# Designed miniproteins, single chains, continued (3), part 33

Each design is a single chain, and the fold is of that chain. pLDDT is the mean over its residues in the fold that is shown.

## One batch from the design tools (miniprotein)

Design m9121
Fold by ESMFold2-Fast:
Structure m9121 (fold): chain A 100 residues (1-100)
Amino acid sequence: SRLEKGLAELEALLQEALAAGDARRVVTLAQLMAWDIDELLKTEKLSEENRKKLEEIREEVRRIADELAANPDLPAAERRRLVDRMLELYREAVKILEEE
């Protein structure tokens, strides 16, 4: 699916940005990830239960994206931890959509 392909591309770009120490690119990619989930919530016909799960995932992804944006000088290890958590959440969002 486009979402599965998007996840693979975002993961590759995030790993590249982390390796380069490109904090600005990490923030941009995090914001794009939050936007993708917002668009899915807007366009997909979801059960009430799956909609609630995606809304909770969206809120956490947005919180992490905001934290990355607010703290451009985060230690590399902390930035990686936040990125890894966002990727885990995005994979959960993909799985919810694949179950429909």
Scores: mean pLDDT 80

Design m9122
Fold by ESMFold2-Fast:
Structure m9122 (fold): chain A 90 residues (1-90)
Amino acid sequence: DEVERNRKLVEELADEAEEEAAKELGLSPEEVKELLEIREKIQSQELKVSDLSPETVEKLLRFGRIFQELYDKRVDEYVDEVEAQRERER
């Protein structure tokens, strides 16, 4: 099932980007978990950015930015490989 394989790949790419972002920022796995929980609460509107300390907001913004850059790069590389494979089949 191509849809299930693609979903698993997207999750793997996200996990790899999260690990690299954590390493660049020197975050522990526990700190990453806390930042992800805060992010989910903000997305669900259970928590407002104004309820967070400035230090926590800075960590969230740095982590999110590095994660997004790493994730986008990995997704682009995957899309390029899929497109190259499609060209080879025709």
Scores: mean pLDDT 75

Design m9123
Fold by ESMFold2-Fast:
Structure m9123 (fold): chain A 82 residues (1-82)
Amino acid sequence: SMLEEAKRLLEEVRAIRDEVLANPDLSIEELEKKLERVRKIAEKVEELFKKEKSKELAKILMEIGAIEVGLATLLVVKKKEE
């Protein structure tokens, strides 16, 4: 189902977030690659939401968006400090 696909994609995004937070030595380039992966997943979940406009898909998209913003913010801070 679209919801099951979106849940799997959310788990991948959560794993990326957890890896970034657990590894402070991650390079700017590695963080940029992880952020790009999250952005591609967000686009895929947006496609799923366009096909099936459910509250459950909207909640998943909101959580992915929050993680994307968080990672982008961390990247800005790392670039400023280096």
Scores: mean pLDDT 88

Design m9124
Fold by ESMFold2-Fast:
Structure m9124 (fold): chain A 95 residues (1-95)
Amino acid sequence: DDIEKILNAVIGRTLEEQKKAVEELSKNPLIARSLVKYYEKLIERDPENGEAWLLLGFLYDKLGEKDKAIEYYQKAIEHGDENVRKEAEELLKKL
């Protein structure tokens, strides 16, 4: 799998740019699963990365795994800055 090559197009982007990329890329379930693995690795390296928790929650939401999306949005609220927290709270209201 060339997941590293795909993710290199997303690495170093702003949170807003990553959200737009995830919205588009998650239309393909194979790419969505690869992005999940990437953000899971980021969280393993840095559990305080609120942006990674937010994007992982968003990916599970797109995959239809509601319970995991709720759990990870809650983690984004716990570990994220004010911007991440507000975004996670808004996404939780839509679930």
Scores: mean pLDDT 79

Design m9125
Fold by ESMFold2-Fast:
Structure m9125 (fold): chain A 82 residues (1-82)
Amino acid sequence: MMDRRIEEAELYARLLKVKRELKDDPKKLAEEMEKVKQAPPLDKAEIEELIKVVEERIKAGEDVESNEIIREDLEERLRRLE
C-alpha cells in the first residue's frame, strides 16, 4: 500500500513537470504522460529533483496540503534507497 502511494507521488511530480511544458499540445502531452507511466524506477538523484519540483509548488501556494503529502512520500522513498 505505502509503496504504491510513493510510486503515485513520483508519477504525479513527473506529470506535473510535463504538463507545465506541454499544456498547449494535447497529443504530445498524452505521449509524454504514457512514457512517464512506463519509466523505470527512479534513482536517488532523480527523486531529489522531483522533491524540488513539489517544494516549488508548495512555495507558490499551489495545492499545499496535497503537495506536502507527496513530498513526504517521496522523502520516504529516498530514505529507503539509503
Scores: mean pLDDT 69

Design m9126
Fold by ESMFold2-Fast:
Structure m9126 (fold): chain A 74 residues (1-74)
Amino acid sequence: SAMEEQVEELLEEAKKRIKERIEKENITTSDEAFELMMEVAQELMEERNIKLSDEQEKELLNELYLFAHELIKE
């Protein structure tokens, strides 16, 4: 569906921004990675005027959390 495609595009763009900011800002802690993840997700949802269901938002945030955590040294 169009909504599933929007969630996937949002996820890929969020992963790109998270990776770039982790590298640029030398983020190495889980707490900093979590704050970054939440900031990027919120910014993208606002920029794209996307309203996700609670289930879709939870899935997106879980995938972004795992991705960001795997990129840091902790």
Scores: mean pLDDT 79

Design m9127
Fold by ESMFold2-Fast:
Structure m9127 (fold): chain A 90 residues (1-90)
Amino acid sequence: SKREEAVRFSAESILESARWFEENLEEFKKNMKKRLSEEVKRMVEAAKRNPGIDLKRTAEGGLEALKLVGSEDKETIEFLEEARREALEA
């Protein structure tokens, strides 16, 4: 019956949504960490070129953001730590 088909479709849709969520959550996390690294680098470079932007706060914010998402991007972390040191010695 159409009612039995609708019940099967609803159950299958829930299961498909759960599988999609599980599979896409890992890819989403990976892509977000990568985009975050790229964005914090861009923000720090902008702060270095614009005296009106607080370089120290920008670098510290970037470090906290990477820590919050559990990013282990050592190159970006070292870049942000260097920018923070540069700001502290200016």
Scores: mean pLDDT 80

Design m9128
Fold by ESMFold2-Fast:
Structure m9128 (fold): chain A 65 residues (1-65)
Amino acid sequence: QKTVDEITKELEALGNKRDDSDPNALEIHVEKGSLYVLQGAQVVPVLLSSLPKGTKFKIVEGEIP
């Protein structure tokens, strides 16, 4: 299981930047070591390597809606 810190380091190594204070940052939901984003009303699993380079992101822990 990957921690939030490990996920952050992997995303930053891929050229992305974490900014939890930016309301326009991409919300990445972490559940049991897996990553998800919201696409409309759907929760979609995401691979770290599939994000565009230079993406600003924030990490939200807890249950996926």
Scores: mean pLDDT 72

Design m9129
Fold by ESMFold2-Fast:
Structure m9129 (fold): chain A 89 residues (1-89)
Amino acid sequence: SEFDELAASLAGKRRPVQHLADLLGLDPRFLGGLYLEAQEKGLSRPAVYDPRRDPRFNLLLSFLGINEADLKEMIGEGTLREIKARALR
């Protein structure tokens, strides 16, 4: 699946944050900050993975270890919508 290929592309990368940021069209500093904030807050794990939709967005949630509602609380609805648009293309 595209998700498995994307996940494999992150495996063994020297800079996984940079690689994921490049895949999503995000600033790696922004993504790194999100990861640290998610870790510090002890946010919920993703409830359900859907391999048929938004494989890049599913990869982001899996990388952060949080669900979409937790991500929305962290970054706000507008930023979440933009990230989803970039992941979906």
Scores: mean pLDDT 68

Design m9130
Fold by ESMFold2-Fast:
Structure m9130 (fold): chain A 70 residues (1-70)
Amino acid sequence: DLEKEYEKIYKDTLEKIKNTAPADVSEEFLEKQAKIDAEAYVESLKYDDIQKATEAFNKKREELLKEYKK
């Protein structure tokens, strides 16, 4: 279930980022970073081929980074 995987990865990633981030970094910024990483990871899980999985991860991450660039 990709939705459960996304929720788990998002939660785990956000927790790690919050524990290691400097106190002056906004929570909104940390949440955006966790969402980008979780969505890119879940997209890669759709592919059994390593090259296609890597391309899907990179493409999704680039699309999300362009959306959240500002």
Scores: mean pLDDT 73

Design m9131
Fold by ESMFold2-Fast:
Structure m9131 (fold): chain A 71 residues (1-71)
Amino acid sequence: MSVAEQLVELGKLLKEAGIKLSEGQEKAVRRFLARVDADEEGLKEIVKIAKETKDDKEFEKRLEELAERMK
């Protein structure tokens, strides 16, 4: 799946969860998806991280940790 396709799917999941990403969070997600080909479980983990974090820096850190676990 392309980065653009993953972003569309993630955007749909975020909208359904009532979450809106900041510009910084969206940038962090784009960097993550450029390194990692995320499956549906990976995209749902991003949504969970977004739901649990209020700070852009904490969001970026948790996304980096997820990327390291996924390679």
Scores: mean pLDDT 79

Design m9132
Fold by ESMFold2-Fast:
Structure m9132 (fold): chain A 98 residues (1-98)
Amino acid sequence: MEEELKAILQKYDDNFEAALAAAEKALAASSVEELEELRATLDRLNAEIPAARAEIEAMDISEEEKKLALEILDKLVEMNERLRALVERQLARKRAEA
């Protein structure tokens, strides 16, 4: 019941935390390849979002619970997009220096 929503949110939270850790390392490591790998990871996570949204909308739960779950998902999307923009900025800077 609440478990399905928690499982979906946990999956995205765990993946996002891994991406954040990788981003910190990529920024410190100064490697173009590592930045490209992180961007690819973020793109894969972003590609999964429509499916997660559809899954939440298909759940047999109240409209209030669906609204809360979708609001949380939207927040994760925003965080993912902001991190991706930061990675792209660093990647562009690195390529300009090369």
Scores: mean pLDDT 73

Design m9133
Fold by ESMFold2-Fast:
Structure m9133 (fold): chain A 90 residues (1-90)
Amino acid sequence: MREEILEAVERYLEARGASEEIREFLLEVTEKALELLEEGVPLREALREAAKLVMEYLDTIEDEEERNQLLGGFQFAAGLLARAAAERAA
């Protein structure tokens, strides 16, 4: 599951021409969210922590395309994390 989510996020960002810096950042944020879920933190709280990191990074980016890549990548990762959490709850 972890490897599948991280690989899917990386492929999504690569397909959209995201920089290595944005890819590395989102993979780190996604991995941190996965670790929180594994520790029993609720999905909502794990996503809040991830969103905080993403918003702080967005405040440092002036390029619109880079901002869109970061936001799109986070939304994609959040969807995968929600699916993983739902499967674990079933």
Scores: mean pLDDT 82

Design m9134
Fold by ESMFold2-Fast:
Structure m9134 (fold): chain A 57 residues (1-57)
Amino acid sequence: ALTVEAVIRTVEVLRERGPLSQAELSRLTGLSRREISTLARKGYLVYDPATRTYSLA
């Protein structure tokens, strides 16, 4: 389930490692593809189609 703790974990990982693919984020945070897409839709993440990576908004 998508939780505040999961959001914080995602922010921490992206801050430390820079932009990551969906697969890398899933591996590091335990989030599903759907949950990562939900974070992007809610404005926490931005997706770059040129690199196929997510970064902090």
Scores: mean pLDDT 80

Design m9135
Fold by ESMFold2-Fast:
Structure m9135 (fold): chain A 87 residues (1-87)
Amino acid sequence: MRSPEEAVENLKKLYPELSELLDEILEEARRALEEGVSEEEIRKLFNELAERARQYVEEHFPGDEELLTYVLAFIQELEDWVLEQRR
């Protein structure tokens, strides 16, 4: 992932209903990176974010497997990006 901000803006254009959730995920990622938390804490945070996103999509967009896949893929790419920034 080259720019998490650009990825969030692109997803918001396709799924504007996810804007608040995507902004919250991006903010949590930025905070973790700025606070210098451990890799274990980053992995735990992103597991929690993925679970929150899954629950949100299943509740508000039931049966939209494609949307769920895109959101979870975004969260995984964001986790990988945050971990790379720490190296």
Scores: mean pLDDT 81

Design m9136
Fold by ESMFold2-Fast:
Structure m9136 (fold): chain A 104 residues (1-104)
Amino acid sequence: SPVERIIEEIYRKLDLIEANLDNPEKVRQYVAEMGALAGRLATMMQIQRENYPEAYQLSQELVGLVVDLRRKSLQPVSPANQEAIRRLLDQIRKIGEQVKQAWS
């Protein structure tokens, strides 16, 4: 499924963010790349919203989490900020799994 491929690509970006939490430039880069993927996913879900209304709603929640993650990526590096980012990465991964289930 094209949807599953985009979600798997998002997961690869989440892994890169987690591996680079001490490098704010890399985190911002990967968050921007993941944001583009989340936008593509949301557009696909919007087109199919009548057939997959739950997947559409979940894609909007995913976009919101990516906005929150971008905000955190612009804050100074600290243990508290890194923990907040990890929590957002976990939430994005959970929503991605829910989108896969709702799209099936």
Scores: mean pLDDT 90

Design m9137
Fold by ESMFold2-Fast:
Structure m9137 (fold): chain A 90 residues (1-90)
Amino acid sequence: DRVEELARRATELALRASRRRDVDVITALAISLAAGLVFGRDVPVEDRRVEVSPEERERILRAAREAVERVLKAPIGKVGEIVEELSRRL
């Protein structure tokens, strides 16, 4: 499923790009990356990796999945509003 694939990819990229074990910050980054991936943006892979619990990873993945689903259904002009709304829920 494209939604699940993009959500998983956004989550892994956010974990690799993050310098801190701040789950809310990692989740906000995953939401932004999910939106970018929907439009085919290439995201550089960083050599960093932060460790989070399975429960925290599931929270990040769930937020990324919601971002992918909403962005896929939205005009590009609404993408910023969706990212901001989902990040505000953290």
Scores: mean pLDDT 77

Design m9138
Fold by ESMFold2-Fast:
Structure m9138 (fold): chain A 72 residues (1-72)
Amino acid sequence: SAEEELAALALERNALMTEVVEREAAGQPVDEAAVRARLEALRDRLRALAARHPEYAETLDGLVADLEAELA
């Protein structure tokens, strides 16, 4: 379902951001290109979900905008 896909995407994004924050706090290198690629994949999956579920368009557009801001 759309809700299950959204929950999975939110968990994946949160795990990625937690990993980045924890590595930076520990003074460990972060592969910025790999992080960007993972964020772009999440953005593309959110866009695909929005195309299939227009009833969630406002929420999904906001999440896409947040990811695009992180990619800028």
Scores: mean pLDDT 80

Design m9139
Fold by ESMFold2-Fast:
Structure m9139 (fold): chain A 63 residues (1-63)
Amino acid sequence: GEEQRNQILSILDALIKEEEERGDTERAKQLTETKRNVELGKQEGIDNAKTIMKERSAEHKSK
């Protein structure tokens, strides 16, 4: 629902800021495009965002 979409957008905003602060402009650009697609309600954008979030979660849990 709309609540889940808002949560995804918030996570993407945090990731975009992190990558921009790190100087990874290409990754920040990709995340920004993914966010735009989620805002437009595109299923591909939502699916891509979920994939990115899963990869980041796995990386964060690595020791």
Scores: mean pLDDT 76

Design m9140
Fold by ESMFold2-Fast:
Structure m9140 (fold): chain A 78 residues (1-78)
Amino acid sequence: LSEDEIKEKLIEAGVSEELAEQLARAMTSGKEEVIDIPVSDAGQQGHIVNVVRKLGGEAEILENPKSLEKTGKIKVTP
């Protein structure tokens, strides 16, 4: 899949356009990237991780969303 195809599929799965762009770039960069996930709950972060894996990438949760920041972190590998 191209970067644009990955971005489109992430958007179709309910990921925001800005986050989908960051994830698609990370999945096609050839390097591990740490990405902030601006979601309020661990379920939404888990959904994003599952979509990345379904599209052939690897994703690992580094930090779940915190109540004050409402932002988690994941590591994405191509």
Scores: mean pLDDT 79

Design m9141
Fold by ESMFold2-Fast:
Structure m9141 (fold): chain A 87 residues (1-87)
Amino acid sequence: MKEEVQRKAGEAIAKIREAFENSKTEEEFEAKVEEIKDEIRAEYSKKNEPQAAEEIIKVLDEFVKKLKEAKKNGDTSSITVEAPELE
């Protein structure tokens, strides 16, 4: 469900952030990210909810992309939750 997807994505994001801080190379980081994705795919395949796994993985891919760009640019501000400009 949508709430479960968001909560699971948050847990996986924390793991990815930890992997990013502890990885010496981009290759090592990418390997750890793929492991996290594979675990999520396996877990949700058992629940017969492959679409939920794909939604979570999409969130993780966006986060990984932001971390890589932030590292490249020397700016990690994208790691924090953005507040909507429209209130």
Scores: mean pLDDT 71

Design m9142
Fold by ESMFold2-Fast:
Structure m9142 (fold): chain A 89 residues (1-89)
Amino acid sequence: ALAEFRERVEELIAKADEKVAAQIRATAALLEEAAARLEQERLEALIREYQTKEHLKPASAYAAVGAEALREATPTEEELAALEAQLKA
């Protein structure tokens, strides 16, 4: 979840010096933005596809799930591992 990602980023910041902590914060913010953008594009494509099929729920049902998914859009474990690597440099 996004809250767990943010908690792990704060743990990394606590272990870093001031300069590295600033870099981690900046990169984490960009990763959150990228995750939200990718999730938005994915949901828009899926909703459009689902609306063309007679056996699926109305668009309003998918919109509610999409809004929740966008709020919880979280960077990948691989992206978090890259942030952790910044502490070792």
Scores: mean pLDDT 72

Design m9143
Fold by ESMFold2-Fast:
Structure m9143 (fold): chain A 74 residues (1-74)
Amino acid sequence: SEAEKLRQYVSLYSAASISEAGADFSEEQAKKLREESKTQKLKDLAEKFEEGARIDKQTAAINREKAQQLKAEL
């Protein structure tokens, strides 16, 4: 139904926005850690944040694409 498509659209749009915010946060934390990194432990932590940002960006892109496809059907 159109009501179900609207609900799914809102859910996907919200999920994408949350993942985008998460990626931005993780990239900012990685940058700060890179600037502070005198130790291997902090470099490793920066790499974990960078990986988290990549995953969140991928999730956001997928959810944005799905939302756009649903919007075209509304």
Scores: mean pLDDT 88

Design m9144
Fold by ESMFold2-Fast:
Structure m9144 (fold): chain A 81 residues (1-81)
Amino acid sequence: KPGPRLRFPPLSPEERRLFEEFRRELERLAEAVRRGDEPAVREAMRRLAETAERLARVSRDPDVRAQAAALAERLRAALAA
């Protein structure tokens, strides 16, 4: 039965580290966007894509893998545009 919130199994230390890196890159992206620094925006998006790709490889949760893979693909597509 669907719940109001998703509940994930305990994260591995590597998954936790990747989530922390992802949060930091999101903060860097927001700052770069605020400054209008396009090279920094592109770099932050590339870092986010790399972190999402690593999450898709390392996570044992199929939902996390699917979401991370989809996010990485979207970020790569945006960088190619």
Scores: mean pLDDT 77

Design m9145
Fold by ESMFold2-Fast:
Structure m9145 (fold): chain A 99 residues (1-99)
Amino acid sequence: APTITLSGPKEVKGGTSLTLSAQVTNTGADDLTVSWYMKEVGTDEWTYLGSKTVPGGTSATVSFTVSNLEAGKTYYFRAVATKDGKVVAVSPGLEVKVV
């Protein structure tokens, strides 16, 4: 089965950029779409940030840069791998405190 992990800083300064990296294994023949999502901690509404493709038969690190996070808030990030519109793997969540 495909696997996905997510890494990035746990704390950032407000107004700076944050780079999130997803490490993906894709041993199947089909391409995977890796999508990043964000929510503010204490809410339940996920915001779609963007997507990258990981080709079939490969393992890759794909990165996404987030900017303009609000100082004094904490955000929860996840990366989701989909194939043919179906979720096949979900990363552990990453909490980022904005100071």
Scores: mean pLDDT 84

Design m9146
Fold by ESMFold2-Fast:
Structure m9146 (fold): chain A 96 residues (1-96)
Amino acid sequence: DIASLTEEQLLARYDELVKRYNELLERIKKEGITDELASELARLAVEFGQLADYFEKRGLTEKAADLYERAADIMELLGQTKTAEYYRKKAEELRK
């Protein structure tokens, strides 16, 4: 799968996930963090982590680090501090 994905396809997936993240943040401003929104945020964090792994394997380390930080930010919003620290550490290890 990773070998068949182009950089353009990975960047398109990044844009899609960032758009979903911004839409969820706008819903949180109106509704607070409901159980449904918490579930959607947790799912999005997993999707950011998966895309970060794809970027990492392609040598796009800066974009991978950005995605791991976004996943960490979501996990902090959800009170999942251990998972947030895990993603932050991954981002730090990818930075020069």
Scores: mean pLDDT 83

Design m9147
Fold by ESMFold2-Fast:
Structure m9147 (fold): chain A 61 residues (1-61)
Amino acid sequence: APSLEELLAQLEAARAAETDPATRELIDGLIRGLRESTDPAQIAALTEAGRLVLRALGIPV
């Protein structure tokens, strides 16, 4: 599994490549949540959500 920094880099790259506004907003929200969250349980949940989004976009994580 990628590190948090690697996951954030992949999410930022996916956001930059994404043309669908709704998907870009979802990815942006995940990036913001991961950067701003201080709760370990919330960070873990957002990390899993980020991986699921990347997998749905065809990116192996």
Scores: mean pLDDT 81

Design m9148
Fold by ESMFold2-Fast:
Structure m9148 (fold): chain A 100 residues (1-100)
Amino acid sequence: SLVERLEQFLERLEALRERLAAATTMEEVKDIADELLAYVYLLSQEIAEQAPEFAARLRALADEFVRRFREATTLEEMKEIVLEFIDRVEALLRELLASL
C-alpha cells in the first residue's frame, strides 16, 4: 500500500506541475503552493513510522520552500520556486520507491 500511495502522490505532483504551467496570476500560484504544501505535510506524517528519515527530509524541503516562497515578489519567481519544490519532492519520492 505504501508503493501505491507514493505512485498516486507522484501522479498528483504531475497534475500540479501542469496546473502551475497554466497559471497566469500570483493568486493561482499561491493556491497551488498551499495545496502542494498540505499534501507534502500530510504525506510526511503518513510515512513517518515506516520511513522516518524520508519523512524528515520531506519536512525539511517543505520548510525551505515556505521560506523561499514567502520572499518571492513576482509571478515568474513564484512559479520557479514551486516548480523546484515539485521536482525535489518527486526526486525524494522516487528515491524512497527505489529503496522499497
Scores: mean pLDDT 90

Design m9149
Fold by ESMFold2-Fast:
Order: structure tokens, then C-alpha cells, then sequence
Structure m9149 (fold): chain A 88 residues (1-88)
């Protein structure tokens, strides 16, 4: 798809600061439904770190502490927490 993903990614990163739990749940749930790869998880973690180390640290803790409604979404949240830990 020829989408303007860079702008949507920036908006997602900004929302992490304002509604950390809601954005974390949304991302993990969406990625679980759409299918996800370790590469996509690493790219998102890197984008968060490059935007703000403090934001990346907060996102890491939020992904670690979030309780998802499905095992697959929980796995995505856990993998995002690990990817953020590797970038930090």
C-alpha cells in the first residue's frame, strides 16, 4: 500500500505521551489482529526511542504492565516491551 505511514506513526508516538495505556492496548490489539513480525516490533520500538528516550521508557513499562484480552495481543505487548528494553 502507498500510504503516508510516516505521519501516522508520528501521531501514534505523540499519543503515547497523552494516553499511554489506551495507545498500548490499541497497538498490541491491532498488531495481533493484522498479524505482526519481529521486524515491525523492532521498528516501532526504535521510532519511539528516536523520538524520546523518556517516552520509550514509559512505553516499555506500559507494555510490561498491560493486561490484554487475548493471548496473541498479550504476546505482542510482551515483545514490544522486550524490543524497547533492547533499544534502551
Amino acid sequence: HMERDAESDADIIEKFEKDLEGVVRGIAGSMARAGWTPEQVRLLARKLYEKSKELAEKAREAFRNVKMDTPEAQRVADELARALEEEL
Scores: mean pLDDT 72

Design m9150
Fold by ESMFold2-Fast:
Structure m9150 (fold): chain A 99 residues (1-99)
Amino acid sequence: SEEEIELVKVGMIAIATLTEMYLAAKGPDPRLSTEQIVARVRREADIMLEAMEPYLSPEELEELRRLVDQILDALAAGDSERAVALVDELGKLVTKALK
């Protein structure tokens, strides 16, 4: 169905965004500044949140936005361990929302 195809597409966007967040936390591109990495992750997260919005309650959307902001703050601070832990929590919430 068209609904199933769209849900799969949203899932792929979410996986791509989570992967980029993990890479930003664990092995950031040394050619990019912290500000450039944070800005790139923010753009990808915004695309993910927009794609997921039709599948989320207002409460779930707010929780995802909160976790995204905390991940961006951790990346900006260079706190790799905190960023990874928050990305894991975001991944759990995304998985729950799309299943």
Scores: mean pLDDT 86

Design m9151
Fold by ESMFold2-Fast:
Structure m9151 (fold): chain A 92 residues (1-92)
Amino acid sequence: MTVEEIVAELKALPEEERKKKIEEYLNSDDFVKRVAAAIVAAEHDREWLVEMLLEKGYSLEDLGALHLWAVINKNDALVEAINEVERRLRER
């Protein structure tokens, strides 16, 4: 399953079910699921995504992997969300 296919799956869900599925996928060991969930969350509720990534304790390596994917694929919403997570981690 591609990132684009999972993004389409998540966008088809009702808001409450979508939020639960995004949270599930952000906890997944599957990078493709984590990227797709982060994309949808960044587009719809960036602050919620930032808070979730901080709460889940995403490592700098995991954040860097998401950031690299976002830059390569020109996803500005996800780039901005990851930059905000990194900014808040430096202020703690």
Scores: mean pLDDT 84

Design m9152
Fold by ESMFold2-Fast:
Structure m9152 (fold): chain A 67 residues (1-67)
Amino acid sequence: LSQETISEINKASLKGLDKAEKTGKPVEQSIIDSLLEKSKELEKQGNTELSKQLQQVADSMQQSLQG
């Protein structure tokens, strides 16, 4: 993972934790949701590579929760 991807994962994790505490949602699902939101924002900004990397991380976490 690139340094930028790791930084965005950390930011999404903090956002996810905050949402989980406020809503009672599972931490992992809240982090996935935050990663997907950030991925969409980055795509709109033209940062397609970072967007795809965050989407891949979110997809991997989602698969782990389902499997």
Scores: mean pLDDT 80

Design m9153
Fold by ESMFold2-Fast:
Structure m9153 (fold): chain A 66 residues (1-66)
Amino acid sequence: MEADEYVKKAREYNEKAQELLKQGDYVGAREHARKAMDYAGKALDIDPNNEEAREALMSAMGILTS
């Protein structure tokens, strides 16, 4: 239950980060991607086998390395 809420938050921040990246707001995109990584990490701390949390973490890392 708590892990699913963190996954939802991570996905919301990743979606916003992608929006900001498309608008050329690289600072805002990185800030939101860092928040997405934090929430995905919290979900993985609760459930290390959560595939959606792993996908959210990888997506956030991709934004930060762009």
Scores: mean pLDDT 84

Design m9154
Fold by ESMFold2-Fast:
Structure m9154 (fold): chain A 87 residues (1-87)
Amino acid sequence: MEELKELMRKKAEELSKKSEEERKKIKEKAEEEIEKLESEGVELSPEEMRALGEAETELRKTYPEEVVETARLIAMAEALRRKKKEK
């Protein structure tokens, strides 16, 4: 769980250094990956969703909402990808 929170913090910091256009492309790609993995039956646990929500609350005080939202999507995609490999 701390790994997901740390990943989200790292991605928010990386995204804050990118242009708005680059962040938009990253967000769209992450959303597409999440949709594909969820369509394959991969889903996050309630504990993983809670960890992401806690990190979002913390990061919204430091970064713009758009940056935090994109970071959350990247962290979700990574978590879903890891779950698929554990099958």
Scores: mean pLDDT 81

Design m9155
Fold by ESMFold2-Fast:
Structure m9155 (fold): chain A 64 residues (1-64)
Amino acid sequence: MKEIEELVKRGQELIAEGRALMATGDRDKILQGVGLVLRGIGLLTDAWLLGRKRGEVPKGTELK
């Protein structure tokens, strides 16, 4: 459903932003990047839980 797709999109965006910050090699930015990645994973987990309840699994939470 559209709500699950939005959660997956936001989670992936946060993970991408976090990875970019971690790639800078700056300690403070690396810590901020880790925080963003963890938040992104949280959103993907929420999307997975909603998908389970609604009978669909968000593809963005699967390793491919």
Scores: mean pLDDT 75

